# Designed miniproteins, single chains: the designs that were tried, part 102

Each design is a single chain, and the fold is of that chain. pLDDT is the mean over its residues in the fold that is shown.

## One batch from the design tools (miniprotein)

Design m3553
Fold by ESMFold2-Fast:
Parts: sequence; C-alpha cells; structure tokens
Structure m3553 (fold): chain A 76 residues (1-76)
Amino acid sequence: SKRSEEGKKKRKEILKKAIEEAEKGDRIAITTILYELEKAGKLSEELIKAAEEGRLTEEQRKEMLERLKEILREEE
C-alpha cells in the first residue's frame, strides 16, 4: 500500500542521515547503523562489543558504513 511505501522511504532517509552523521563521528548514528547491520546479519560480535565500549577504529566505522550502503542498495 502507499502508506507502507512511504514508511520504507522515510526509513531510508533516516538511515542515509545516520550514515552521514556517523561519517562525522556521531555515536548515536553509529549505534543506529550497528543495529541495522545486526538485523541484516552483516555485523560481527567483535564490532558490536567495540561499539558498545566506544572503541571502534576509523577503519571499522568505514567498513560498517559501506556494508549498510550495500544493504540499502540491495533493497532496491
């Protein structure tokens, strides 16, 4: 239905903003991305623990962002 399509578009907009904010180092945005990757089965236990402890490396953050971008692309 039109309503569910609007919900999906709004979710993608929120996730795109979260990606942009996470690229700037926002911790809340990074946490949002982690939950999305976990749901998709693309997140390792190592990354979850590192994020919970605030010890994510720049390389790990970039990898997470790229994985989420791929998921969003695959959904359409």
Scores: mean pLDDT 72

Design m3554
Fold by ESMFold2-Fast:
Structure m3554 (fold): chain A 72 residues (1-72)
Amino acid sequence: MSLEEIRRRAAEAVRNIALEDGDSQETADKVAQAVLEAKNPEEAEKMARDAGASDFTVKTARVVARYVAEQA
């Protein structure tokens, strides 16, 4: 699987988790973009917080971004 496919699937997973945790569709979309675009887990966490995501979604974005970074 390519790094691009890994990022896409990771972003989809985080988007679904955000929606399940009660974040708005707009916030979920922004958190998915954070996972796709962030250069490191700290940036993904910051972008998710700036999007107004729940604490759970913010932590999940950081963990998933860490996983994606380890696949690169």
Scores: mean pLDDT 83

Design m3555
Fold by ESMFold2-Fast:
Structure m3555 (fold): chain A 90 residues (1-90)
Amino acid sequence: VELPEDAYKLKPGDKVKIRLQVEGEAPVERTVTVKEDGTLEDVPGYFKDENGKFYSAGRVVELLKPGETKTFDWINGKEVKKVKVTFLGK
């Protein structure tokens, strides 16, 4: 049995506040719950960093300290969008 790759820092049931700013759109702040599999609810897909590495939303949050912002390519099915992700805390 393998653990989800994004379960390292986050625990199921944790609530995290994030800010998402898709290029060309207004910033949206969300409080999202960590799911049983370690992913974030309502933040589907994968995030590609500047070095070409892919992360789940939960893993992106683990890479960021509170108040830190980083730009990713957000891959949700067939869509690829530039997004700024800010971790605002637990």
Scores: mean pLDDT 73

Design m3556
Fold by ESMFold2-Fast:
Structure m3556 (fold): chain A 62 residues (1-62)
Amino acid sequence: SAAEGKKLFEKYLAHVASLAGGRWPALAGWDAERLYEALKASPLFADLSDEERRALAEYLSQ
């Protein structure tokens, strides 16, 4: 859900910034599927379940 994605975003804010090479606004325009694959491939998000990765990707894509 969007609310779950927001909580995950707040918890992982520094790691989300690192996905953009330290340029958080560079994630603007990434779709949810691309974000999901990036989260799945990143060891920084290894503790997230697949459902949590989907929720975070959906939140970040909006």
Scores: mean pLDDT 70

Design m3557
Fold by ESMFold2-Fast:
Structure m3557 (fold): chain A 82 residues (1-82)
Amino acid sequence: SLEEVKEKVDKLDKNEKAQAYAVLKLYLEGKISHEEAAELLLTFTGIDVSSLSREELAELAEYIESQLSESEKEAIEETIKE
């Protein structure tokens, strides 16, 4: 469930949270597929999101964003635009 995934996200370090946010943003912007996003998230964080809907992944991205500083979000957004 989304709540179980959020609990697993809370255990991630700062770099893993930043990587998860970047992958979710790439997916939500249509730059990668759902399957690619799930595989990348599993690889970088060990968390399986393959069963989550697009709406749940959007909520997860918002949840992780709330845990990042403004400077961290800016750095991630610059990276994914390139």
Scores: mean pLDDT 81

Design m3558
Fold by ESMFold2-Fast:
Structure m3558 (fold): chain A 66 residues (1-66)
Amino acid sequence: SAEEELRAFIATLPTGAAIAARTLLREWRAGKISEEEALRLMRAALEKYVPPEVAERVVALFRRVA
């Protein structure tokens, strides 16, 4: 599934990036933040840890889950 692909990819990221991505996914699932806000916050958080192409892969996988 798209969610399993997203979780598997997040598991390959540096620890800080993985924690940030999992936290935002959980908050979006709980209805605490919108999809648009989750995507914006995810790009901002991931840019600290990973190259832009890796951040875009996470965002693309998240869009398939949303």
Scores: mean pLDDT 83

Design m3559
Fold by ESMFold2-Fast:
Structure m3559 (fold): chain A 64 residues (1-64)
Amino acid sequence: GAADARRAAEAARRAAEAGDSAGAITKGYQVHLATGSEAGLRGARAGAEGDAEAAAKGWQEGAE
């Protein structure tokens, strides 16, 4: 549900900020699975590239 998507988005943001690309991808993909939103996938990709700000934005958009 939306609560699970928000938790996953927050976890993905923290992982990206910590430089944990694998964790960021995994948590960002959970946002996509919970919401069906392509924004979660965009966030996961940005996190893999080391862009924590773009990753956070994509996951938050996916969690809405």
Scores: mean pLDDT 70

Design m3560
Fold by ESMFold2-Fast:
Structure m3560 (fold): chain A 70 residues (1-70)
Amino acid sequence: QVQQLLQQIAQLNEQTLQQGQDILAQGKRLAALDPANRQQILDQAKAEIGKLTQQGSQQAGQLYQQAQAL
């Protein structure tokens, strides 16, 4: 069912966005507690968000391919 696959893609995108926001919020809090290492902490958070986004895009691509096969 194409609609179910599109819904799964939407849910995946929402989860990825929410997790990214949570990672950023945690990074900012840790940076506030350790100002001397603020830049390193924020850079690590950005790297983690980057990995999360890449994984989400790959999964969404697979779901789109399944939808096209229907």
Scores: mean pLDDT 79

Design m3561
Fold by ESMFold2-Fast:
Structure m3561 (fold): chain A 94 residues (1-94)
Amino acid sequence: AMPSPLELLEELRRRVLELMEENNVPQEVIDKVEELFDQALEVVREDPTDLEGLLALLSEAGKLFFSATKDPKVQQEFERLVHEFLERLDAWLA
């Protein structure tokens, strides 16, 4: 079965938090990124077509993550995860 937008975002959240933990990101930054994902889940629950609201929250999460890690491979993996999520969300919205 094709996953729902909420399931897709919950999967992205899980994978991002795992990536942060594996790369020794400070717990304070992880907690703030988790809060942004909680807000993103609420946006998707209310209106899964609100891509501007969702992208703003994902952008803030990326900025926080990138402030805590300067490894370009880790940053590229985060961007890859977000891109994969957005492609799957777009397919669901079609």
Scores: mean pLDDT 86

Design m3562
Fold by ESMFold2-Fast:
Structure m3562 (fold): chain A 74 residues (1-74)
Amino acid sequence: SEAAQREQLERFRAFLEANFDDWLSDPEAFAALRAGVAALRARIPSLSPAQRALAERLIAVLEEALAKVEAARA
């Protein structure tokens, strides 16, 4: 449902906000985030079309977070 999707996105944003400073200060935590994104990408071919669409949106949000961490470190 749309309500469940909104709750999932809110939890995901809270997760990103809670961990952002750790990713800025800890190279291993940042490497773990990058590995998580790569693992999610690797699962896409085995997902249903609906799951794939959601996974691609989550990857886009994660890639934005990665780009912000990389920009903040530069």
Scores: mean pLDDT 78

Design m3563
Fold by ESMFold2-Fast:
Structure m3563 (fold): chain A 80 residues (1-80)
Amino acid sequence: SAKEAREKAQKAVEDAKYGKELREKGKETGDGSLFAGGAILQIGAGVEASLTLKKAEEAGDKEAIELAKKAMEIAGVEEL
């Protein structure tokens, strides 16, 4: 459904942003655990976003497509 696709895409954006913040903090402080945790979260968000993008494209939901693409961009991953 459009609502479900948008909610998943929005969550992926939030997770990607948070993962990026954790990675930057890990780099600044030298905390390898914080950096690794942020990287894992970004990878997970990117995968979820690419799956959501395919479903959103099939449904023709422009808002969900834009959110999913934004999440993938923030996560630094290409479409799977």
Scores: mean pLDDT 79

Design m3564
Fold by ESMFold2-Fast:
Structure m3564 (fold): chain A 77 residues (1-77)
Amino acid sequence: SEETAASMLAEVKGLKLWAERNGDSTLLTKAQALEAALLQAFPSLADTAPASISPSTPRAAVALQIVGLEEDLRLLL
């Protein structure tokens, strides 16, 4: 579960960077909430490196990944 949490946190951090670079406040807020929830449950994972997300990734794909992570987090916690 900790390894699963680390993978999820890397993905969340990558999506957060995408949202910051694209000025998407809605997706940024969602990514920040997921990051906070994961770090509250697994504080040892704070230094997890962001996953690489292409700057050209469409918003719809990023939004879908965030929804999937929200679902996965409910199952993990």
Scores: mean pLDDT 85

Design m3565
Fold by ESMFold2-Fast:
Structure m3565 (fold): chain A 80 residues (1-80)
Amino acid sequence: MNGYVIRDKNGNEVSIESLKGKKVVVSNDLPKDVIDELKKAGAEVTVVDYEEALELFKNGEADYLVERSGTSIGFQSYYG
């Protein structure tokens, strides 16, 4: 229930399998189980506030951003 979206720097949605060994920022607004699932996939997970997650991602300190589906706020506004 309630998918999350994992996006790369090009705005492409990627599968959780693509996160192995990569840096991922996650909003602390997401459920703990989502974070646990990302860690199980081998991702290097950083959990912060949404604004901090966007900043880390924008600064290139993370390869992927994980957001709630339906909140789709950041990417279009950030790069469009």
Scores: mean pLDDT 74

Design m3566
Fold by ESMFold2-Fast:
Structure m3566 (fold): chain A 93 residues (1-93)
Amino acid sequence: SLIEKAHAHLGKAQAALAAGDLALAEEHLRKAIAYLEAALPSLSNEEQVTALQLIADAYLVLGRIAEQQGDLAKAAEYRAKAQAYLEKVKSLS
């Protein structure tokens, strides 16, 4: 399923971060977000809240990675995307 693929990529991103491989972590976070977004129409409201929160958290991690790499514009873009997903969470609560 798309959700299982998303969780697999989140786990790989976490392993990459633990190893200090920021580029690999970024790739897996982006893939996890894509699978979570694709899964959203098939999820219950409760599952959508969880998925949207995971997408927001992934974007916040991407923002921190971009900031550490000195790409402040990309960091701001990722933070804005995270905020948009958190607003969607609030609309479903």
Scores: mean pLDDT 90

Design m3567
Fold by ESMFold2-Fast:
Structure m3567 (fold): chain A 82 residues (1-82)
Amino acid sequence: DTYIEALKLLDEDGDGVISLEELEKLIEYILNNGNTDDEKLKEAFKLLDKDGDGVLSDEEKNELQEFLESLDKDGDGRIDYE
């Protein structure tokens, strides 16, 4: 699952939970069209960029948001992907 692989790259402590801070980092990176010096964010973006054009479409962004909301079933702002 491409989304799970991307989240694993962002999970700095490897506990199976993505914090709100890590999600904010990813969102900022996406909004800036992948302009960052952070190699992990670049790799995560590459996994999320299904068509490989270097830009996420509004549809792909919406699918990512829906996927993240599906993992945060308790609404506490933490994404448990395991």
Scores: mean pLDDT 63

Design m3568
Fold by ESMFold2-Fast:
Structure m3568 (fold): chain A 78 residues (1-78)
Amino acid sequence: MEEAIKVLKEAYEKVLKHVGDPAAQEALREAYDRAIELVKKGDLAASYGAFGDGLRRVAEIQGPENLPELDLSKLPPL
């Protein structure tokens, strides 16, 4: 749980530095908040899915070209 929260926070902060669009920033924040809520409920699969969906939404809003590469394999196993 704590390790998953740490990895999600680090990924969120890393991506946020490259997100200039306010709508994309809001989408990323909502995805991060949802992912943390799901981790606290014990649903790691839904948490990782929610964060991934948020990253996809950010790419849809501002394009994928300026987003950092994220190593999601560092997330704890489902």
Scores: mean pLDDT 73

Design m3569
Fold by ESMFold2-Fast:
Structure m3569 (fold): chain A 100 residues (1-100)
Amino acid sequence: SASAEQAARAAALRTREEVEAALEEALRRLEEALERVEADPADLEAVRELQRALGDVGAALAARLRLEGGAEEVRREVEELDRELLERTEPAMERARAAL
């Protein structure tokens, strides 16, 4: 399942430096994939890349929260970023579903 794959990827990130690098790369890939989906909502490859990038962001954020011992400030930052990413990606994903 996607959640099991995300948990496995999160467990593989063992240092704060690895989490930061993984998050930066996943966010870069997410932005590129989102632009592709916005340009062509029927681009299945771009939709799959967007979904993979979102999963990678989720894995990195879960790892960050774990490494910070579940600190409340970090949890709030993670929740805010998750909300912002959902708001940014949801309209593009809805257009993709309509185009398919």
Scores: mean pLDDT 83

Design m3570
Fold by ESMFold2-Fast:
Structure m3570 (fold): chain A 73 residues (1-73)
Amino acid sequence: MDFRIVVSPDGTVRVYEVKGDEETLVETRSRPGQPAHQIILETIAELQKRYGTVLSDFVGLPNGEALVTLKPK
């Protein structure tokens, strides 16, 4: 499973499932006042728990974005 996590400056978190060239918004959260890197790590942990997966790949991007690949346990 491939996801893009985007953290806005106001602490709004958007999680997109990446399917080829398309991204589908699957989750939104609010984490005002937290650093973007902390929000991203918490979001990855929650996705791993929800889907019964483990982190396979992580690419940190500028401006509070990350690309993550999760695989089944």
Scores: mean pLDDT 80

Design m3571
Fold by ESMFold2-Fast:
Structure m3571 (fold): chain A 63 residues (1-63)
Amino acid sequence: SPAVATVTGDEPEGLDYLGLAFTALRRGDLAAAEEYLARAREAGLTVSATLEQLRAMLAEADA
């Protein structure tokens, strides 16, 4: 895609949504986790991880 989205903030709002996504994953709420990841990306945060990769990271933390 040749469309370059302009980054719109130095705000931690994207990081807040990422934290909420991890909280949702902890609760097993995959739908909420996807929604928060989408909001984090919308807020300008570059998230180069899939939901499955984030779940794997959480599983390693519990091991």
Scores: mean pLDDT 67

Design m3572
Fold by ESMFold2-Fast:
Structure m3572 (fold): chain A 93 residues (1-93)
Amino acid sequence: SEETIERVRKLLRAYGASDEVIERVVQLVEEGGTAEDLIKLADEYLKKANEKNVQPARDAIALYVAAIFLDPSLKEKVEKPLLYAMIIARMAE
C-alpha cells in the first residue's frame, strides 16, 4: 500500500540510509520485493562497509530495520548482522 511505502521511506531515512538506497528500496517494495529481499540487499551493503566508509553500514542498518518492519518474524535472523553493522557505523564516531 502507499501507506506502507511512505512508512518504509521514513524509516529508512530515520536510520541513516542514503537517498539512493531509499529510492532503490522503495522501487523494490513497489515491485513486490519481500523482507527477505531487503535482508539480501542489506548483506551486500554490509560487505562494502569498513571503518573508512561507514555509509554502507548505515544503509544495511536501515534495510535490516525495514525488513523487520515488513516481517517481524525475521527479527532473530537479522539480530547478529544488524549488531555487526551498528559496530561498523560507530567506528566513525
Scores: mean pLDDT 86

Design m3573
Fold by ESMFold2-Fast:
Structure m3573 (fold): chain A 88 residues (1-88)
Amino acid sequence: SAEERAADAAEANPELVKKHDEIVEEGRKLAEELAPKVGEKKAIALATIKALQQFKDYVKQADLPEDIKAALIATLDKRIAAIREQLA
């Protein structure tokens, strides 16, 4: 599938992997900061949405084939939408 191809391309790209890991760590810290204010479950969800949005912005500027960028962005948008639905 396009989603599987995009995931494979992301895993094979060391710069994307490094940036993903950095954003995940930033998200972990944000969740810890938000948890006392909004509760742990909501804090994790909000931090994850922020991390996915930051990674999406990075992918848009990355030197990748246009079809791979589009597939990665579509996958990230679906994940963001699913998490937002769980918060509603």
Scores: mean pLDDT 81

Design m3574
Fold by ESMFold2-Fast:
Structure m3574 (fold): chain A 62 residues (1-62)
Amino acid sequence: LLGKARVVRDYVGQTPEEVTVRKGDEVEVLEVLDDEHVLARVTFNGEVTTGIIPKEHLELLS
């Protein structure tokens, strides 16, 4: 786990590997995949989903 990040803008997943997140959500950053994308774990309504989020939609909380 690299740290926690906050979603700063809504993002709708465009591929099966991407997750949908909303502004204000907190996610766990597992890995930096490239300059523009991270692999994150998202918990919503007690369900855990892992997938790709564009880095521009996240602010790292450390």
Scores: mean pLDDT 79

Design m3575
Fold by ESMFold2-Fast:
Structure m3575 (fold): chain A 96 residues (1-96)
Amino acid sequence: FVEDLRRPEVQAETKEAAIGLIEEVIKMVKEGKVDSDLANKTIAAMLHLSLLVEAGVPGAEEALKKLREGITAIDNGDYEKAIKYFEEALKIVREM
């Protein structure tokens, strides 16, 4: 699995999956859908970013940190701050 992450195609697919998951998470928070589906999608996005961190992709660690900050903001009930962190993570992932 980690060996496959050395392939540019697999890195691109992992990045694209992370982008889609983060976009869906932002949409759900904006719609007030803060439930187990949001948590599962956020965990999936973190997993994809963790794989890119393992592969040594620049920016992946910063994006993962922003995702974690967004989750903390949700736990504190600060959905506006959570959206901002998720949008920052999305921008970083798109620029990787």
Scores: mean pLDDT 84

Design m3576
Fold by ESMFold2-Fast:
Structure m3576 (fold): chain A 92 residues (1-92)
Amino acid sequence: MARALFQEGARAVEEGRTEEAERLARELARLVGEEERLEELLPLSGEEVVALLKPKAEEALENNDREEGERLLALASALGLLHAARAQRAAA
């Protein structure tokens, strides 16, 4: 389900449906219980988000903490969709 939400969100961004892409990104974060953290991280740049979350997700996967790793990757994906949707809106 998380992968399907991300794929639908990415398609929505490509098609200029920025409001739908933002909604799907929030649904992805909610699915993994990270909706509050999504809002807290939203003011950070995409580079800052990657620098913060990617090492933690990789460490969780190396320690066989699959649930935490999948949660962090879903949060990073949701943030990426929101940033992409907002960039599309700013360019319009």
Scores: mean pLDDT 76

Design m3577
Fold by ESMFold2-Fast:
Structure m3577 (fold): chain A 75 residues (1-75)
Amino acid sequence: MMEEFQRAAEEAEALAKETFENPEDGKLMQETVEAMDRAATLGASTDEAGRKQAMRMENLRKEVEKYYEEVQKAA
């Protein structure tokens, strides 16, 4: 369980970085959101440290969504 959560969190962070670099890529943004949702779900089933990391993933997800919306409005 912890190993799956750690891998999911790492994947979500890597995808988030790629989304910020490629904000017009809707497919990448969707993959990022899905990865973050998966990491948050796994984190909720772990200890307190895992829950705090899951909250950071949720915050990053909101930042990614907001950034994507801002780029879409600017286009």
Scores: mean pLDDT 72

Design m3578
Fold by ESMFold2-Fast:
Structure m3578 (fold): chain A 96 residues (1-96)
Amino acid sequence: SFEEVAAQVQEYLAKGELYYQKGLELEKQGKLEEAIKYYELSVEYYQKAIKIIDDYLAANPDASAEEKEFLERQREYAKKKIEESKKKIKELKAKL
């Protein structure tokens, strides 16, 4: 159902955010290799959110405009967060 997909998307987005914050904390401590690992985990969970959104929209072409708008907003958010994490990974790898 939409409600189950929306709940799973929120869980993946929350995990992505948690791992991103963990990466920031480790970066501040100078633990760059560990920070990269957590930024990579953050990317993974945001990508999982995008996949479940894309899978739902492909399977439910008749989904309401409200449901599509909600999922599109979550998808754009996850995409932006992936870019932020990838930028961090690139910057930290250059320091190793």
Scores: mean pLDDT 91

Design m3579
Fold by ESMFold2-Fast:
Structure m3579 (fold): chain A 68 residues (1-68)
Amino acid sequence: AREAAEAVIAAADRVLEAMANEDTEGVKRALAELQAAKAQLEKATGVRSDNLLALREKAEEILAALEA
């Protein structure tokens, strides 16, 4: 669960950074990584979302719960 949540946060941050930098190839690559991370998180926790920011928030909640 922790590894899957961390992967989602990392991939989501890469998408947001590539979008901020107007890097279209970076966005495409980061979106592919995010899709893989989403699948891992869903398999590990059952959590899913099609909204990038909502998915990142859910992943952070999972990490916070695991560290508490």
Scores: mean pLDDT 78

Design m3580
Fold by ESMFold2-Fast:
Structure m3580 (fold): chain A 65 residues (1-65)
Amino acid sequence: SSAAARAAAEALRALVAADPDPSAEQLATALHEGGLSRATAERIARAWVEDPEAAERLLVRLVTA
């Protein structure tokens, strides 16, 4: 749902604001707590850790959209 997507994005932004180099486990936990399924959160977190520059671009889009 849109509410779950917003909650997940908010949790992710809060985590990155507190720790700019979060682990895949921390990212997966934040995304899951935000409303994504555990499996989806773990998949996204692993992909994100493999490309930190893509993660930065994603955060910029979330702020500027």
Scores: mean pLDDT 67

Design m3581
Fold by ESMFold2-Fast:
Structure m3581 (fold): chain A 84 residues (1-84)
Amino acid sequence: IEELLKKAEDYLKQGKKVEAFHYAREAFRQALEKGDIEGAEKAVELLEKIDPQAAKNYRRVLELVKEGKSVEEADREGIREALA
């Protein structure tokens, strides 16, 4: 997870927002699969720095998971892009 976050930060510093978003999104997905809430929070914060509008869905999924809903239940709330 940390390696993916580092790559996303490096791409963001280079102005490569598309690549930065891809790596941050992958870090978020893997963090949730592992139950790493702290890693998922870091990934969402990075996504919010890259694209605040696109990051809203990822933030919502994380909030639902923190409320005790499974990743599958969070997706049922209509958060289509977060885990795709």
Scores: mean pLDDT 72

Design m3582
Fold by ESMFold2-Fast:
Structure m3582 (fold): chain A 85 residues (1-85)
Amino acid sequence: MEPAPEVLELARRAEEAWEAGDLEKALEAALEGARAAERAGDLRTAATFLLAAARIAKEMGDEEKARELLERARRLAAEAAERAA
């Protein structure tokens, strides 16, 4: 699977914001990337964005949000694996 250009741009924005220490922008970009990947039917990439978002939320001290995002990522990863098998 090849990520759509929109998804690649959002991945780049999330990475740049994370490297800059802008956790709020990094979280926004990661969540937008997950939504864009889901719209494209790329559940594997969507799960990857949700894992990144969970890590960012944990760094922000939002353990509840991090857990929610990890659960969503695991669900999408399992669905992607079933579709690929």
Scores: mean pLDDT 81

Design m3583
Fold by ESMFold2-Fast:
Structure m3583 (fold): chain A 62 residues (1-62)
Amino acid sequence: ALTAEQQAELEKALSIFDVDGDGTISAAIADAIVNDVLDKDGDGTVTAEEVEAWLADYKTAK
């Protein structure tokens, strides 16, 4: 489970994948991104460690 702080940061980062530009990411797109980008071990589960690693990469890429 994510902390409220980690969840808010992840939601902000995921806003860049708003392909519609309407401020909403479809659930299917959000789930695909979370599973493909954050599920690096391929077990179908996103761990807090994977989320933290992705957020670190996102912050350094900015």
Scores: mean pLDDT 56

Design m3584
Fold by ESMFold2-Fast:
Structure m3584 (fold): chain A 56 residues (1-56)
Amino acid sequence: SSQISNLQTGRDNLQQQLQNIQNNKNNYDESVYNTLLNNVQQGIQQFDDRIQQLQS
């Protein structure tokens, strides 16, 4: 469960980063904003997938 806890912490950090990016949308060029969103959302999905694998 330490492994799951560490993954949840990593996911929470990316969720906070996602919120920060969204809150600062007007500070980015559209292409930069979309790239940052896609990268963070992909990272969150990878954490979710791995957590699901470990819980199954």
Scores: mean pLDDT 87

Design m3585
Fold by ESMFold2-Fast:
Structure m3585 (fold): chain A 95 residues (1-95)
Amino acid sequence: MKLTPEVLEQAAKRARGIFEKIKKEIEELLKKGTEEDKKKAQELLDKLENVLIPDIDAVIERAREEGVPEEHLKPLEELKEEIKKFIKEYREKLK
């Protein structure tokens, strides 16, 4: 099945929803500030880096292989960059 712009929009929306949920969990854990909470926040940051980013990259790669125009990939590329910046910032806060 060829990836359509609508399928990519749904993928971007789903990935953003996952990111926003994990972001809120990390922010609440850091607000509590115990060593257990910091460890849980680090595990969630690792999940963003090792699961969500690779999932986004796989969708982008497949869409490019199927000849989808770059403008339809921008929301996923922008989300990936936003997630990377969040990981860097919050890892610094955990040190």
Scores: mean pLDDT 85

Design m3586
Fold by ESMFold2-Fast:
Structure m3586 (fold): chain A 62 residues (1-62)
Amino acid sequence: MEEEKKKALEEAIELEAESGLYRMRAEALRIAGESEEKVQEALRKSEEYERKAKEVLEEMKK
């Protein structure tokens, strides 16, 4: 029981960390003057990881 909750929490943390990294990458790309397409791709990835993290957390709440 505790192991299952711990595994879900760690998975959510990893997904949130990935989301944060992609968000920071998008900012770095914007500051560096890279193409808007690259910035948008990084933002898309960030958003995708955020959704996955929320789904894992929601499953843990049930």
Scores: mean pLDDT 81

Design m3587
Fold by ESMFold2-Fast:
Structure m3587 (fold): chain A 80 residues (1-80)
Amino acid sequence: MEEEKRKRVDELYDRVIERLRALGEITPEQEEVLRKYLDSLPLDAREELLEGMLVAIDAREGKKIEIKPLPNGRGEVREV
């Protein structure tokens, strides 16, 4: 079960990054920040975050995705 969830999370991540790259809205530095942030989260939290990011990318209105470094060396990713 967890391995299937891990694969689904990886697929979600790939979709998010490909969509953001296609829109020209993500830099290589931001991709690295996002990946480090996701690696710090449990699989459940990663899945929820990535699903939310895809919804925000598709909508492109009312919701935004913000990717930035945090003082503790982690990245911050959220819907806004």
Scores: mean pLDDT 69

Design m3588
Fold by ESMFold2-Fast:
Structure m3588 (fold): chain A 80 residues (1-80)
Amino acid sequence: SPEEELRKRVEELKKRMDEAIKNNDIEGLQQAILQADTLIDEARRLKREGKISSSIANEIIDEVLTLREKAVNYLNEKKK
């Protein structure tokens, strides 16, 4: 289902971001942020198309935004 595919991609994104932070992989983390933006856009589109509920879309978007903020904060700390 679209929900299951999104949740799997969120899990993969989380693992990639955690790995990039652990390994100080700045380029990998920047790529993960771009993937987060794509995933948010896809969740919004699926909600608009009625393929997932608003509650599920909002849950996924909030989760991905939290991951994105963690990544951005890490990158900002590395510049100081």
Scores: mean pLDDT 86

